# Designed miniproteins, single chains, continued (2), part 90

Each design is a single chain, and the fold is of that chain. pLDDT is the mean over its residues in the fold that is shown.

## One batch from the design tools (miniprotein)

Design m7130
Fold by ESMFold2-Fast:
Structure m7130 (fold): chain A 70 residues (1-70)
Amino acid sequence: VEEAARAAAGVAVAAASGDAALARRYPQKLMELGLIDEAEAEAAVAAAEAGDLTRGSRIAQRASKRAMTL
């Protein structure tokens, strides 16, 4: 749960900062935890790299909601 919450927060931070290293790290972690699928992980990385804050935040919020129901 704690690890999942940190990874979800990391996706939001990566989307806000445009940091490519963070953009790759946190979506993969969320996928490993089963909170997002491969397509969502790829979308999160692409959103962060493009500076698409709306798309990145939406994916992060979805993962966070799933983590809260664990």
Scores: mean pLDDT 70

Design m7131
Fold by ESMFold2-Fast:
Structure m7131 (fold): chain A 70 residues (1-70)
Amino acid sequence: MEELRREAERLAEEALEALRAGDAKTGQVLGMKAVLLAYEAGDEALAREIGRRVNAEYRRLLAQGVQLKE
């Protein structure tokens, strides 16, 4: 359980870094995996928090131009 929570946080951080680098595809894939791992750990609050953070960064990327992912 605890290991899954830590892995979810790690993947969430990697997803955010990918989005900040303009890689929307990698960011979405890693963010989705992070949310799924948080749910597997039984931590629904963590899953929502990760989803919120990733969605906020994805929205920022889209505001800068969807082309940044390519």
Scores: mean pLDDT 78

Design m7132
Fold by ESMFold2-Fast:
Parts: sequence; structure tokens; C-alpha cells
Structure m7132 (fold): chain A 55 residues (1-55)
Amino acid sequence: MLSPREQLERLIAELRARGYTGLADFLEAEAPHMSDEGLARAVEVVRELLAARDA
């Protein structure tokens, strides 16, 4: 499995591909200031958001 940082980077790319460019830009700006726990939580929240949109 990827690190939380790598997972978030992939999810940011997915958000951009789906047209959520503002959210992707915000997360990209926030990521350098996040703890490992913060990164893991961001990954979880973004995954839930994308899952809710897909199903």
C-alpha cells in the first residue's frame, strides 16, 4: 500500500480529473503542513467523497 502522502497525491490527481480542481489545489497547498495523521484523515475524507459521487 502507498504511504498516506502518496495516497493523497493520487487522490488529488483523481479530483482534478473529475473537475474538482479547486479542492485539489487546496489539498495540494495544505499537504506540506499536514501531520501523518492529518494526511491519513485527508485521504479517508477524499476517498469517502469520491465513493459517494460514484455510488
Scores: mean pLDDT 78

Design m7133
Fold by ESMFold2-Fast:
Structure m7133 (fold): chain A 85 residues (1-85)
Amino acid sequence: SLLELIKEAAELLKKALEKFKEENAPEEVIKGIEYILLLVEYAIESQDTSLLPEVKALLETMAKILEEHGYEEEAKKLREIVKQL
């Protein structure tokens, strides 16, 4: 289901954020990712389908951030989820 895909994306983002923290990524980058994750989780909690375009845009932004920092596998998985939304 749509909600299941968004939940899978949130789980992937949480794991990616943990890796960024472990690798001592810049604080500004970590805070930016936490903000994106917070908005995605809010969309899940509200179950408001009108937020889907915003959720997609946020997930695409996160995929770019992951790729820029060398997390190509996580970026690819996230893009595959977004493609199904």
Scores: mean pLDDT 77

Design m7134
Fold by ESMFold2-Fast:
Structure m7134 (fold): chain A 124 residues (1-124)
Amino acid sequence: SHMEELIRLGKAVLAAYVVKKLELSETEAEILAGLLPGVTLKLLEEAKKIPLSVLKQLPEETRYEIFAEVVVAVARFHGVAVDRERVLEAVRNGDLSLFDELAPQIGEKTVQVLKELFEELQKL
């Protein structure tokens, strides 16, 4: 469906933001894409050219859902398991303290990028 395609694109756009800001290699970007259902390296590379404003087409709750999936994928990329529902609840409440708890495992720069991405998402 059009909504399923837009959700897949939204995940790719959010992941592409992380890849650009962290300056991930093509191999690292492929690994991250593989952790996101429906996202290929090709879609992720194409999504680097797409502005975050495309996500305005998605309901706010759906934007939070896909952001939570990207956070879980980024944590797993660093070998860390995080509960998706816990991330989603924190995001819905604007509580970013979960990211501070993750900083020792995923790195302070990764946490900063995820917080910046969330702030950009809230501005939509």
Scores: mean pLDDT 89

Design m7135
Fold by ESMFold2-Fast:
Structure m7135 (fold): chain A 94 residues (1-94)
Amino acid sequence: SAMDEIAALREEIRRLVEEILRLAREKFPDDEGLHFLLESVLRTLEAEVTEALARQLAARFGDLAAFFRKKGEEEMAELAERALRLVEEVLRLL
């Protein structure tokens, strides 16, 4: 069902954000704002995924991908872009 597909996509997005947060703590150890933002995204993913929430997450992952690419962190940018694509898939199922 669409709900089962959304639950699976949400779980994959959560795993990607956990990996981004791990790398952010290693590569940007003094960027407390970035760490707080990523922790906030993880808390947001615990809620029911509405269309409004999914649109907010898409914008956030787009901003994160651009930020990481500007900093030369290609792996982190690719993880954020993958999370964005999964959120776009959630939006198609809503």
Scores: mean pLDDT 89

Design m7136
Fold by ESMFold2-Fast:
Structure m7136 (fold): chain A 85 residues (1-85)
Amino acid sequence: SSLTTQALQLSGQMHQKYLDFILKLSQMSPEEALKAIDDLKDEIERLTKQAVDLATQAGDSDLKDEILDDSKLILDDLDKLQSRI
């Protein structure tokens, strides 16, 4: 399904943005890191909503649940990083 492919692409973008952030974190000041975390959280939430909507339209409940679980893990990690700054 084209909807499933689009949901997977958005999920992939979410993971890639998280990895790009982690790789750049050591080069950031505390102020830059806090702003980047806030911006990334907003972007992850937006991508998650779009991917979940597409998975739901495709009738793929397993993919929807996987996207939600992955999103939660990323957001929980960002919360932990934010609390350490």
Scores: mean pLDDT 91

Design m7137
Fold by ESMFold2-Fast:
Structure m7137 (fold): chain A 60 residues (1-60)
Amino acid sequence: MLSAEQRERLRALLEAFIRAHPDDRALLLDKVGKALASLGLSLDEEQLRALTEELRAELS
């Protein structure tokens, strides 16, 4: 699981993008994965999908 600080940083990086593309799940999944990599984090595909849906729901 991400720390509260890591989640906040990820949210800040993705907020505008998720709001612009809330229904493009494939594009969001790719962008979330790249943002996690930029923070030195890695998740498996299922965890990445779950996090992407959580962020989409929060920021849509």
Scores: mean pLDDT 74

Design m7138
Fold by ESMFold2-Fast:
Structure m7138 (fold): chain A 63 residues (1-63)
Amino acid sequence: MISGEEVIQLLKELKASSEDIAEFLEERGKLLGEIVEKNGKATGEDIDEVLEKTAKKFKEKHA
């Protein structure tokens, strides 16, 4: 499972602004909320998939 510390480090390496970090966290929260609403809970695997998907989108935006 990718940790929150690893996500923050990745965002720092990409020279993410505070606005970019806020957008990343908001998008992650939205996607996790949709999973909880649909399935009643988020599993560790769901959290990992959301983090990977959100990180990939963030990398593509800053590439």
Scores: mean pLDDT 68

Design m7139
Fold by ESMFold2-Fast:
Structure m7139 (fold): chain A 67 residues (1-67)
Amino acid sequence: EFSEEQKKLLIEYFKKMKYDPSKPLTKEETEELQAYLIRIGVKEAKVDGVFDEVTQKAVDLYKEEGV
């Protein structure tokens, strides 16, 4: 579960990257997102390039609240 501060940081991350939610993330983009999740304190996150539950929740947050 993301904190309110982590949610704000994630939305700003996607906006700064000009993420297109109509396109799937590449493996490299997934790894960059996962690294960012670790940097903002999401302890469950791992940099493995796999579109796991934590990575999916980050993308879903942006689709629901970021646009």
Scores: mean pLDDT 78

Design m7140
Fold by ESMFold2-Fast:
Formats: structure tokens, C-alpha cells, sequence
Structure m7140 (fold): chain A 68 residues (1-68)
């Protein structure tokens, strides 16, 4: 469901924010977040609506990380 996608992506965003606060290098944060996002996109593969929503939220997370 879209709510499940939003919940999982919110958890990914919170993890990224915690890692930034802990001083983890950006390249390590990017690798970890990319891995989590890829797994979620694979999980929702074949559900066009959930996959598109997950991809959009992932773009928002990466935009915010790269703007810091």
C-alpha cells in the first residue's frame, strides 16, 4: 500500500538524518540509503503505483542529503 511505502521511506529518511548527526561520511550514508531504497523498489516491483511513489520519495531524500 502507499501508506506502507511512506512508512518505510520515512524510516530511511530518519536513518539518514541520524547518520548525518553522528558524523558518518556522506559517501557511506549514500551507499546505505541507496541499498535500502533499492531493496524497497525491488519489494514493490510490479505494483506501478507503489513503485512510482517509492521512487518519488527516494528522490526527495537524496535531494535533501545532497543539499547538505
Amino acid sequence: SLEEVEKHMAEVREEAERMLAEGVPLEEIEKRILGRVTALLDRFAGDDEAERHAARLAEEIFKELLSK
Scores: mean pLDDT 77

Design m7141
Fold by ESMFold2-Fast:
Structure m7141 (fold): chain A 81 residues (1-81)
Amino acid sequence: MTYSQIAIQSSGILVDLVGMITELELNKAPQDVIDELRKIQEEIRRVAAELDATSDPDQREQLLQQMRQLNDKARSLYQQS
C-alpha cells in the first residue's frame, strides 16, 4: 500500500467516526458512549501517525491490525447505543 492509500483509508475511518459521534450527539446518546468514541478517535489518530513514521512491514501490519480493531470497537459502541 502506498503512503497516499494509507492516508486516504485512515482519513475515511476518521470521517466515519466523526459522523457517528455527531449523530449520537444529535440523538442525545449517553455522554459515556460519546466520550469513549472520542477516545477511540484519538487512538486512531495516534496509530495513523505511527503508521506514517514506520517503514517496517511487520510493524505496519501490526498498526493496520490495531486500526481495524479500534474501528470495529467504535462501530460496536455506535450500534449498541
Scores: mean pLDDT 77

Design m7142
Fold by ESMFold2-Fast:
Structure m7142 (fold): chain A 56 residues (1-56)
Amino acid sequence: SPEELEKKLKEAELARRIIDLWFEGERSYRKIAEKLGISVGTVRRLARESGLSKAK
């Protein structure tokens, strides 16, 4: 559905931003969530789906 496609595009953009912050040296899911205005749970899920290691 169009709604599913829009959700996937938004999740892809968020995942890209999470990856960018991770490789810029940010290892805190809390700080990433704060910078992106999303929940820590969403950051953890998208990071896992993107193959990123667990935050320390």
Scores: mean pLDDT 77

Design m7143
Fold by ESMFold2-Fast:
Structure m7143 (fold): chain A 73 residues (1-73)
Amino acid sequence: KDKELLEKAKQEVENAAVRSITLGASPEEAAARIEETTRRQIETMRKEGASEEVIKELEEFGRKAKESAVAAL
């Protein structure tokens, strides 16, 4: 359950990062999109009762995705 939610959430965050890079978004635009996507996925996981451990993993994944996308732009 938690693993499936986490994997889906990670995919959504990664897709947001890839799309931002592919479309040539500014670093600020990429960061904002990734942060928004990560926040929405965290809200969904909390609503589904996911453990704090998997929520923290998603938070870290989103932070790294943002850093990587900003560095690539």
Scores: mean pLDDT 81

Design m7144
Fold by ESMFold2-Fast:
Order: structure tokens, then sequence, then C-alpha cells
Structure m7144 (fold): chain A 87 residues (1-87)
């Protein structure tokens, strides 16, 4: 068994990324029935929830800054796909 079962920062980062991936899939499914403006609002809400989760989970400042950067770019009118590609 190569993956250690301990509560390190790296393990918390990995778990947060898994949660974000699952939420991203649900958001993409919901977006299919929404207007362009509603899609943008849903993506923004998703990232705001992700930022709160990261802060509550005690993620490193670098992870928090990454999510804040993504949220800022999305609020500036970029699509979530473009934002994800730039990371």
Amino acid sequence: MELPENTSIEERQLKAREILSELSEKVEEEKKNLSEEEKKELEIKFLEKALELAKKAGMPQSVIELIEGLLKALKEGKSMLEVVKSV
C-alpha cells in the first residue's frame, strides 16, 4: 500500500480536489437547462462554495489564493472551462 492514511495537508488538498470535481460535474449537468447568465451565476456560486470549503478545511494560503484567482477570472467574464485551462 503506497498511499499513507494520515491527516496531512497533502491528503486534505487531494480530498478537496475530489469534492470540487464531483461538484463540477453536478454544476455542468445543471447548466444544460440554464441561460448563459444563469450558468455564469452557478459557476460563481460553485467557486464561492469551494473557497469557503477550502478555508473551513484549513487549506494552505496557496490553495485559497488559487481558488480566489479562479473566482476573480470567472467574475471578469471568462468561462469556467477557460479558467480551468489556465490553471
Scores: mean pLDDT 68

Design m7145
Fold by ESMFold2-Fast:
Structure m7145 (fold): chain A 73 residues (1-73)
Amino acid sequence: GRERAREKAREEVEAFMALPAEEQERLLAEAEAAAPTADPRLWELQLAALRRARAGDAEGAVEAALAIYEAAA
């Protein structure tokens, strides 16, 4: 359920934040370059999650990532 989705989102955010800053910037740039072909809302939420994680806002990144699961359902 939602609790398991939140736990998975937290693990993904922590894994991203553990990467070197240069790698985090590369992944964010790739996501920005991958303009939405299907769902603009999901793309915007993914960018928000990556940007928040890059800024050190782990909880905000988890909330954005969780919102992706909710929007995709």
Scores: mean pLDDT 78

Design m7146
Fold by ESMFold2-Fast:
Structure m7146 (fold): chain A 104 residues (1-104)
Amino acid sequence: NAMAKRIEQVISRLRELVEKLKNGEITLEDAIKQLEEISKLMTPEQRKTLADIVEDLKKLLEKPDWVTMVRLLAGVQDLELHSPPEVAELLRELFDLIVKKLRE
C-alpha cells in the first residue's frame, strides 16, 4: 500500500528530525528545510497547512511576534488533527521543541 509506505517514511523522517534537533545537531533553519522535504510525502491538505507553518516559522526567526506565534500554534494543531495518531504525536513533540528554541 503506497499510502502506508509514505506514512512510514514520514514517521521515520520526523523521528530523525526530532532526535537531531534535541541533540543540537541541526539549526532551526535546517529543521525548516527538512520539514519542507518531509511535506512532499504528505497529503495536499497537510502540505498546504505545513507551508503556512513554515512561512510563520521563517517570520519568527527574523522577528518575535505574538500574533505570528499564535497563528503558528493554530496551524500546528490543525496539522495534528489531520494526521495519523503516530504522525500527530511526532509533530507535537517536534513543534514543542521548535517553540522552546524560538523562545531562547
Scores: mean pLDDT 86

Design m7147
Fold by ESMFold2-Fast:
Structure m7147 (fold): chain A 107 residues (1-107)
Amino acid sequence: MQQLLDELRSLLQTFQDLMRNKAPVSDIEATYERIIATMDRFVRASLPYMSDPTMFLARVISFKGSLYTAVQAHKNGRYDLAISILDSAVDLANDIISEATKAIQAS
């Protein structure tokens, strides 16, 4: 679990840096795909410990939607909007991580 957590946090930081530096779309899309894949693995590992799996999954869906919207905003040259959406998505990811970590520690 800790390795998935560290990987997810590292990928989110890399993604923020790529977006702020207006990196090529190919690098942004590749990092986006890695974040989604890592989040899916983290969710699968966390689900058995969640007391409210429905709410947890709803937050994950919201995170994925926000991240996708940030990528689309960046691709359309809406850089300030992309960063704003990404910052909100990172906050949501931190909430998801915190909730799952607390549930696992309680089990």
Scores: mean pLDDT 87

Design m7148
Fold by ESMFold2-Fast:
Structure m7148 (fold): chain A 95 residues (1-95)
Amino acid sequence: AKEAEIERLLAEIEAAARAGDWDRAAALARKLADEDPEEAMERALDAALRGFAERYKLPEELVEAILDYRRNASTREPPEELVEEFRKLEEEILA
């Protein structure tokens, strides 16, 4: 049951990020943290990054580089704050 809920939340985070709905993506990432506090940050980041990459047609190599950078940063940021960083990236791309 718990794993099915986590998979559902991850799919919804990816879909929200692909749509550019960062408020929804952040709220879903927060819910994920309640269900999976140990891995929520990495899982939410992966899901949001996949949606963002589909939205802007980013190459897979760039997606992997961003994931590696975040893994090496050794910070446990709340998942909702990581998702909000994509909003800022989107604003910079559109500016």
Scores: mean pLDDT 71

Design m7149
Fold by ESMFold2-Fast:
Structure m7149 (fold): chain A 57 residues (1-57)
Amino acid sequence: GPTLSPEAAEAEEIALEVTKRVSRYLKEHPDASWEEIDRINQEAAEYARKRLAERRA
């Protein structure tokens, strides 16, 4: 596939981490609220950004 820009790579990494964490959380907490899911999304985004920064350091 095409080489991603830094911004596109960050967005993709965030999307993958969000999908992974939300799916895992929902398996353990199938009745999770929208607010809980939003918090997981925020945590996943921060984690993905940190990992990308570390990989570029």
Scores: mean pLDDT 78

Design m7150
Fold by ESMFold2-Fast:
Structure m7150 (fold): chain A 66 residues (1-66)
Amino acid sequence: SLEKALEILSKYVSEEELEKIREALRAGDADELTRLLTKIIIDTDAPEELIEAARVLGAEARRLQE
């Protein structure tokens, strides 16, 4: 779920970065959401749960482009 994906991300990113992701989701800004997710994956030693959470959010970004 989207909520669970955001909770997983909150373990690995700052509250400021998490709020930027929430703002991008609210705005339907798929480009900004993709940029933020890519940065997080690059900047973290990404365990499986974080990669899966990023995939869930990436699928949501794709939906926002519709």
Scores: mean pLDDT 74

Design m7151
Fold by ESMFold2-Fast:
Structure m7151 (fold): chain A 96 residues (1-96)
Amino acid sequence: SMAEKYYKELQEALEKGEDGPLLERARAIRNVALTLQAVGAEYEIYLAEKKGDKQSLERARKSLEDIRRQAETDPEAKALVDKAIEEFKKNKEKFL
């Protein structure tokens, strides 16, 4: 997907070490983007389950797995993604 390509390109830029402060800002932005993508995937899972749409459910689960895999390259990203998913699951029960 385009999001996966963008994340790969951002990771490569970070690895090249061109500017420390710029790279740290890029990492923070990437981690926020990855976190939002994870919440979006959880929301798609919720909608697919509510509709009984097995195909959409499988696609959303695969998307979330790919996001989690990408986050595993950075402990900070993993912690942010895990926390965001936990908060989403906790809050959806309040609004259901």
Scores: mean pLDDT 79

Design m7152
Fold by ESMFold2-Fast:
Structure m7152 (fold): chain A 116 residues (1-116)
Amino acid sequence: SKLDKAIEDVEKIAKEFREKLIQLINEGKLTPEEVRKLADEFREKLLEVAKKYGFSDEFIERLQALADAFRDALVATVEEMKAKGLSKEEAIERIDALVDGFVTAVKKLLEEEAKS
């Protein structure tokens, strides 16, 4: 279905985003600036999925709001982690929790739109 394909595309994009974040952590390059850049690229890819499958302008607006809130939360988390000097393991756990929460919210939004 259109929903199943959209979810598959979102999961693929999310996996690539997570892999890039983990690489930045492992290389000691996780900065608020780099994370903002990656989050904005992630946002644009998700918007292209919505356009590709013909989701409504209302859905796109809701997705943009979720993605902007996620970006801001992720940047704030990275700033806090840097200030506190968290371990790589603690950094990965915090980032994974945020990414998983966001992906779950996007999937729920896709499922709600598919019923409309």
Scores: mean pLDDT 86

Design m7153
Fold by ESMFold2-Fast:
Structure m7153 (fold): chain A 66 residues (1-66)
Amino acid sequence: MIEELQARLGAAIARLAEAAGISREEAKLRLVREVSKVADEFLAADEAERLELMIELAEAMAREAE
C-alpha cells in the first residue's frame, strides 16, 4: 500500500538523519542526490517502485553513516 510505503520512507529518512547526525531536511537532500544517480531507473518505475527504491537507498545510507 502506498500509505505504508510513505510511512516507511518517513521512518527511513528519520533514521538516516539520526545516524548521520543531520536534520531531516538535509537527509532528504542527500536522498535526492542518491536518487539522481539512478534517475533513469527511478523515472521508469511506478509510484510504489519509486517509494521502495527511495526506502532502500535511505536505509543503505543510514547503515553506511553508522
Scores: mean pLDDT 82

Design m7154
Fold by ESMFold2-Fast:
Formats: sequence, C-alpha cells, structure tokens
Structure m7154 (fold): chain A 85 residues (1-85)
Amino acid sequence: SRDDVLQQVRDLFVKAVDYLMLSQMYKSQGNNDLAKLYLEKAKEYAERLADLLGLSEERKQEILDNIDKGKGIPLLLDEVERFEK
C-alpha cells in the first residue's frame, strides 16, 4: 500500500541520517576508520532511498556527492517531502 511505501521511505531516510551522525561522531573523536565505515553505510541507505523514490541518476549522484559535506541530507529530505505530497 502507499502507507507501506511511505513507511519504507521514512525508515531508509532515518537510517541514512543515523549513519551520517555516527560517521560525524567518530570523525570528531579521531576514529577515521569508523567514520569512513558509517559514511559508506549512510551513502548506501541514501542510494537505496533515491532508487525507491525513482530519482534520476544525476540527482542521485548530486545527493551522494554531497552527503559528507552536510548538503546531501537536506537534498534528500526535499525529495522525501516532494514524494509525500
């Protein structure tokens, strides 16, 4: 159902955000190996969400290229909000 798809969209978004927050936490602690690991997980969930939302390859790549710069999550949120309307 649409409600099931909306829940899946929200779950993937939350996972992308949570892994990015973990990456930033470990980076601030000087743990670069864990920071990189969790950044890659954040990108994996962001990519899965972009694919579920049917985004163009150009838009998906823009989001992924900006995920570690604090810009990717706002771009991804714009797409989630657009889909929920």
Scores: mean pLDDT 88

Design m7155
Fold by ESMFold2-Fast:
Structure m7155 (fold): chain A 56 residues (1-56)
Amino acid sequence: LPVEKLPPVELSEEEVRALAEALLSTKYGEVSARMMVIALRVEGSDEAAAALEAAI
């Protein structure tokens, strides 16, 4: 229960690449990657979501 709003998730290019590789390495790779993009957009991290979507 934060007294302050959490900032949007910010991902570096290296973190985006590592996350995309990790998600695509699963048996549900493409689905997992797309679900993460949706989750980031729902939480208001639009820049991180766009970067991840471009990486996959």
Scores: mean pLDDT 71

Design m7156
Fold by ESMFold2-Fast:
Structure m7156 (fold): chain A 60 residues (1-60)
Amino acid sequence: SVAELSPRIQAALAELGVTDPASLTDEQLARLAEMLGVSVAQVRAALAGDTAAGAAEALR
C-alpha cells in the first residue's frame, strides 16, 4: 500500500504547499491523514518508506 500512498501523499503535499516532506509538523501530518482517510502513523510510515531504501518492507 506504500506505493499507492506515495503519489497520493505527493498530491496532498502539493495542495498544502509543502516542498520538503521531512519538514512536516504534527499538524500538517494530521491534515494529510484526514485528507487521505488514513492514520497519522500510516502517513509517517509511508513517508519513511519513500525516503529510506528498504523501509517500505516494514510497512507491508
Scores: mean pLDDT 67

Design m7157
Fold by ESMFold2-Fast:
Structure m7157 (fold): chain A 93 residues (1-93)
Amino acid sequence: SRADAERQLAAAVERLVRLGIEAAKKSNNPELRDEIERAVAEMVDAARAGNLPAAQKAVDTAVELIQKADPSKYEEAKRLGDEVVAAARALAA
């Protein structure tokens, strides 16, 4: 259902934001935290609009920023990004 897709998107977004905050703390770079929060906001807006290419681009940006902050978190960020795109696709259907 749409409600299930919205809950899945919210849960995946929350996990990705937490990972981004942890990565930014490890890097001692508060600017990366702001950039991650912006990329996540763009991702949510694109997902809700049904704009899957824009959602994917925003996910790719967030994952890249997390990798720059903490390379050890890349694989987890990529998996969470895939979950966000999957939830966005379900929401767009």
Scores: mean pLDDT 80

Design m7158
Fold by ESMFold2-Fast:
Structure m7158 (fold): chain A 88 residues (1-88)
Amino acid sequence: SLEEQIAKLAREFAKAAREGDYEKAKKLAQEITELSKKIVEQLLEEGRLSEEEAEEAKRGADRVGEGLIRLAEEGRFDEIEEAAEASA
């Protein structure tokens, strides 16, 4: 499922960040953001979200992804672990 894929990517992101593999952490954060947007699009197609709500949720996913990348760049690994777990 998409949820299982996000959970796996979140764990890999936290591990990459702890290991100081910033390039890998950045790519994983981007993949998490992309999968989150796919979930939003699926909810829109199912009629569970309006177009306005879907666009707002996609902007939210972008902000979360940007935040994860920034935390990795700043070496805030404890905060990354909590954010990655919350995204799973």
Scores: mean pLDDT 76

Design m7159
Fold by ESMFold2-Fast:
Order: structure tokens, then C-alpha cells, then sequence
Structure m7159 (fold): chain A 79 residues (1-79)
């Protein structure tokens, strides 16, 4: 779990840094992808025990995947 959370944190920092270099429309698009990643992670936790380490791991992995998508979009828009 700690490794997945660290990866998600590092991806978030990279997304924020990249988004700072974009115009307002690009920032909005990247932030929409971040919001979608959070929504998908929340859906993983829906109906599950919030103290279940497996549920937390799955949610963190889904969040990290969405943040990777946001990072790739930010890099594409910066081009």
C-alpha cells in the first residue's frame, strides 16, 4: 500500500508541476482527469470497509492510473 500511495503522491506532484505550465483551458482539462481519477477511486471504496487494506490498495492503484493519464495529457498539451 505504501508504495502505491507514494507513486500516487509523486504523480500528483508531477501533474501539478506540468499543469502550471499550461494555459487555463489545458489546466481545466488536466484537472478534470484528476477529478475523474478521484471519482473512480471512490467507486472502488463504495460499499467496502474503509479500513480494508485491500480496498485502500485498489483505490490507490486506480487513483495512480488516473493520475498517469492526467500526466500524459498534460505533457501532450504542453507540446
Amino acid sequence: LEEVLRRAEELWEEVVRLAKELDPEGQKRVMELVAEAGRRAGEVLAGRDPNDPEALREAAEVAAEGLEEAKEEAERLKE
Scores: mean pLDDT 78

Design m7160
Fold by ESMFold2-Fast:
Structure m7160 (fold): chain A 90 residues (1-90)
Amino acid sequence: SSILTPGQQKQRDILLNDIEEALSKLPELTPEQKQKIIDLVKSYIESSPENLFDLTAAIVRGDPSFLEKAGIPKEVAEKLVKLLREIIQK
């Protein structure tokens, strides 16, 4: 069972889909590395309901710090936040 409400689960799933789209634009990452990043973000969101809000707000600001807190290396987090911001602002 998830600690998230049904509405938060939907927002999580939207964010995870946006992350998959962003990762598809990073050809330097292997499929295994991409899956690990998805799993890290999912685990981070599921550890506290505040994490989904904080992560989404940080991405909108272009701040990679919460992706780094989820366990993503800084260089990858910086590239991901830029791509995610472009996807979200579309």
Scores: mean pLDDT 84

Design m7161
Fold by ESMFold2-Fast:
Structure m7161 (fold): chain A 96 residues (1-96)
Amino acid sequence: GSLGVPIEPQSEAEKLEFELTEKLEAGTLTKEEYIELLRELARLYREQGDEERAALMEKKAEEVENDFDAYLRRLAARAREAGFDELAAAYERLLE
């Protein structure tokens, strides 16, 4: 039998995180847009009382701001290691 119906993102933070993932996979996300979305996610998670996730998103935004290329290379390498070649290619499209 089925284990139930998949639940769509319920919160604004979850919806934004999903949108961010889609933009990353499409290779259309700019450095400035990525930083903005990460900071917005941090704010939304903080509003939900999830201070740990908010702090994580702020840290990611800082890493992207300091060296976007190094951040994307880490994500691409991680994706390739996991066998997600298409996702790795999407991250590489955002590299200069």
Scores: mean pLDDT 73

Design m7162
Fold by ESMFold2-Fast:
Structure m7162 (fold): chain A 83 residues (1-83)
Amino acid sequence: SSIEKELEELVVKLLNGEANDEEIDRLLELLDYLIENESDPEVINGARLTKELIEEAREKGVSLKEVLEEKEKEAKKKVEELE
């Protein structure tokens, strides 16, 4: 759908640190739309997690890619600490 394409394009821009505040606000609006209108729990949970990551990236003033890389490093460290 046109909404799915718009969401994908905005996510790619945000991952690369190329999204402006208006584009980030639009992406958050589209994610809220999915949370409210989708019936698939996996889609809803994915949208909620994506929204949380975007809000963290915005708060820290970094790209979404940097937030994802930091979360991956933290997850790997926690796995190593459990052994």
Scores: mean pLDDT 77

Design m7163
Fold by ESMFold2-Fast:
Structure m7163 (fold): chain A 70 residues (1-70)
Amino acid sequence: LELDKTSYKEGEAVTGKISGGKGPYTVTVDGKSLANVTSEFTTTPLSKGEHTITVTDANGNTISKKFTVE
C-alpha cells in the first residue's frame, strides 16, 4: 500500500495504490468502505487527526496503514 503523499492537510483527499494480494480490493478509511478497487483509490476529504486505512483483498488478507492529517 502506497499513499500519494507523506503528509496531508485538513480537507484533502488521499490517493493510494495497492500492489500484491488478489483484486478486487475493499478499502476502509475510518469505517467507510470503498469496494471494487482494482489498484488505485481516492478517499473522501478527511478531517484533521490520525486516520487508518485498511485494505482487504479478494482472499480475505488485510493490510493497514496509519497516517496523520494536519
Scores: mean pLDDT 76

Design m7164
Fold by ESMFold2-Fast:
Structure m7164 (fold): chain A 61 residues (1-61)
Amino acid sequence: MLSPEEARARVDELIAQMEGASPAERERLLDEIMRVVGQIEDEELAAELVARAAEHAARLD
């Protein structure tokens, strides 16, 4: 199980990679974020991280 701190750090790293990524790479990064989120037992944190990733993806495209 990932700690909340580790999960946030990992998702933030993946989101940062999206800023310079191609559309195909953004899809891959979103898939990886969803895999990380799936390991979180805190449903509120999971929802927050999914929302942040989706907002960043939408903003870039």
Scores: mean pLDDT 78

Design m7165
Fold by ESMFold2-Fast:
Structure m7165 (fold): chain A 94 residues (1-94)
Amino acid sequence: HMEELLRKAQEEVRALLREQLAQLDEALADPSLSPRERRLLEDVRRILEATLRGLEEMRRVAEELAAATPDPEEAEGLLKVAEALIRALSNIPP
């Protein structure tokens, strides 16, 4: 069902974002980084953390709205839009 597809999309994108965070943490462990480079990486890390929180919030809000919607076609449409938006996060250019 659509809720399962939304959950799978969230799990896939969350795994990718967590991998990116792990790579940033490894880069931040480099003692040769300049103060400017370190600050930029820390800023990017904060953006990725906010994105992970937003990903969870998007799923929660979509599921709540779908559950509150009396029209089943509209409810499925909301979940499909959320899935498409979540999957779009995996296509962020480098």
Scores: mean pLDDT 79

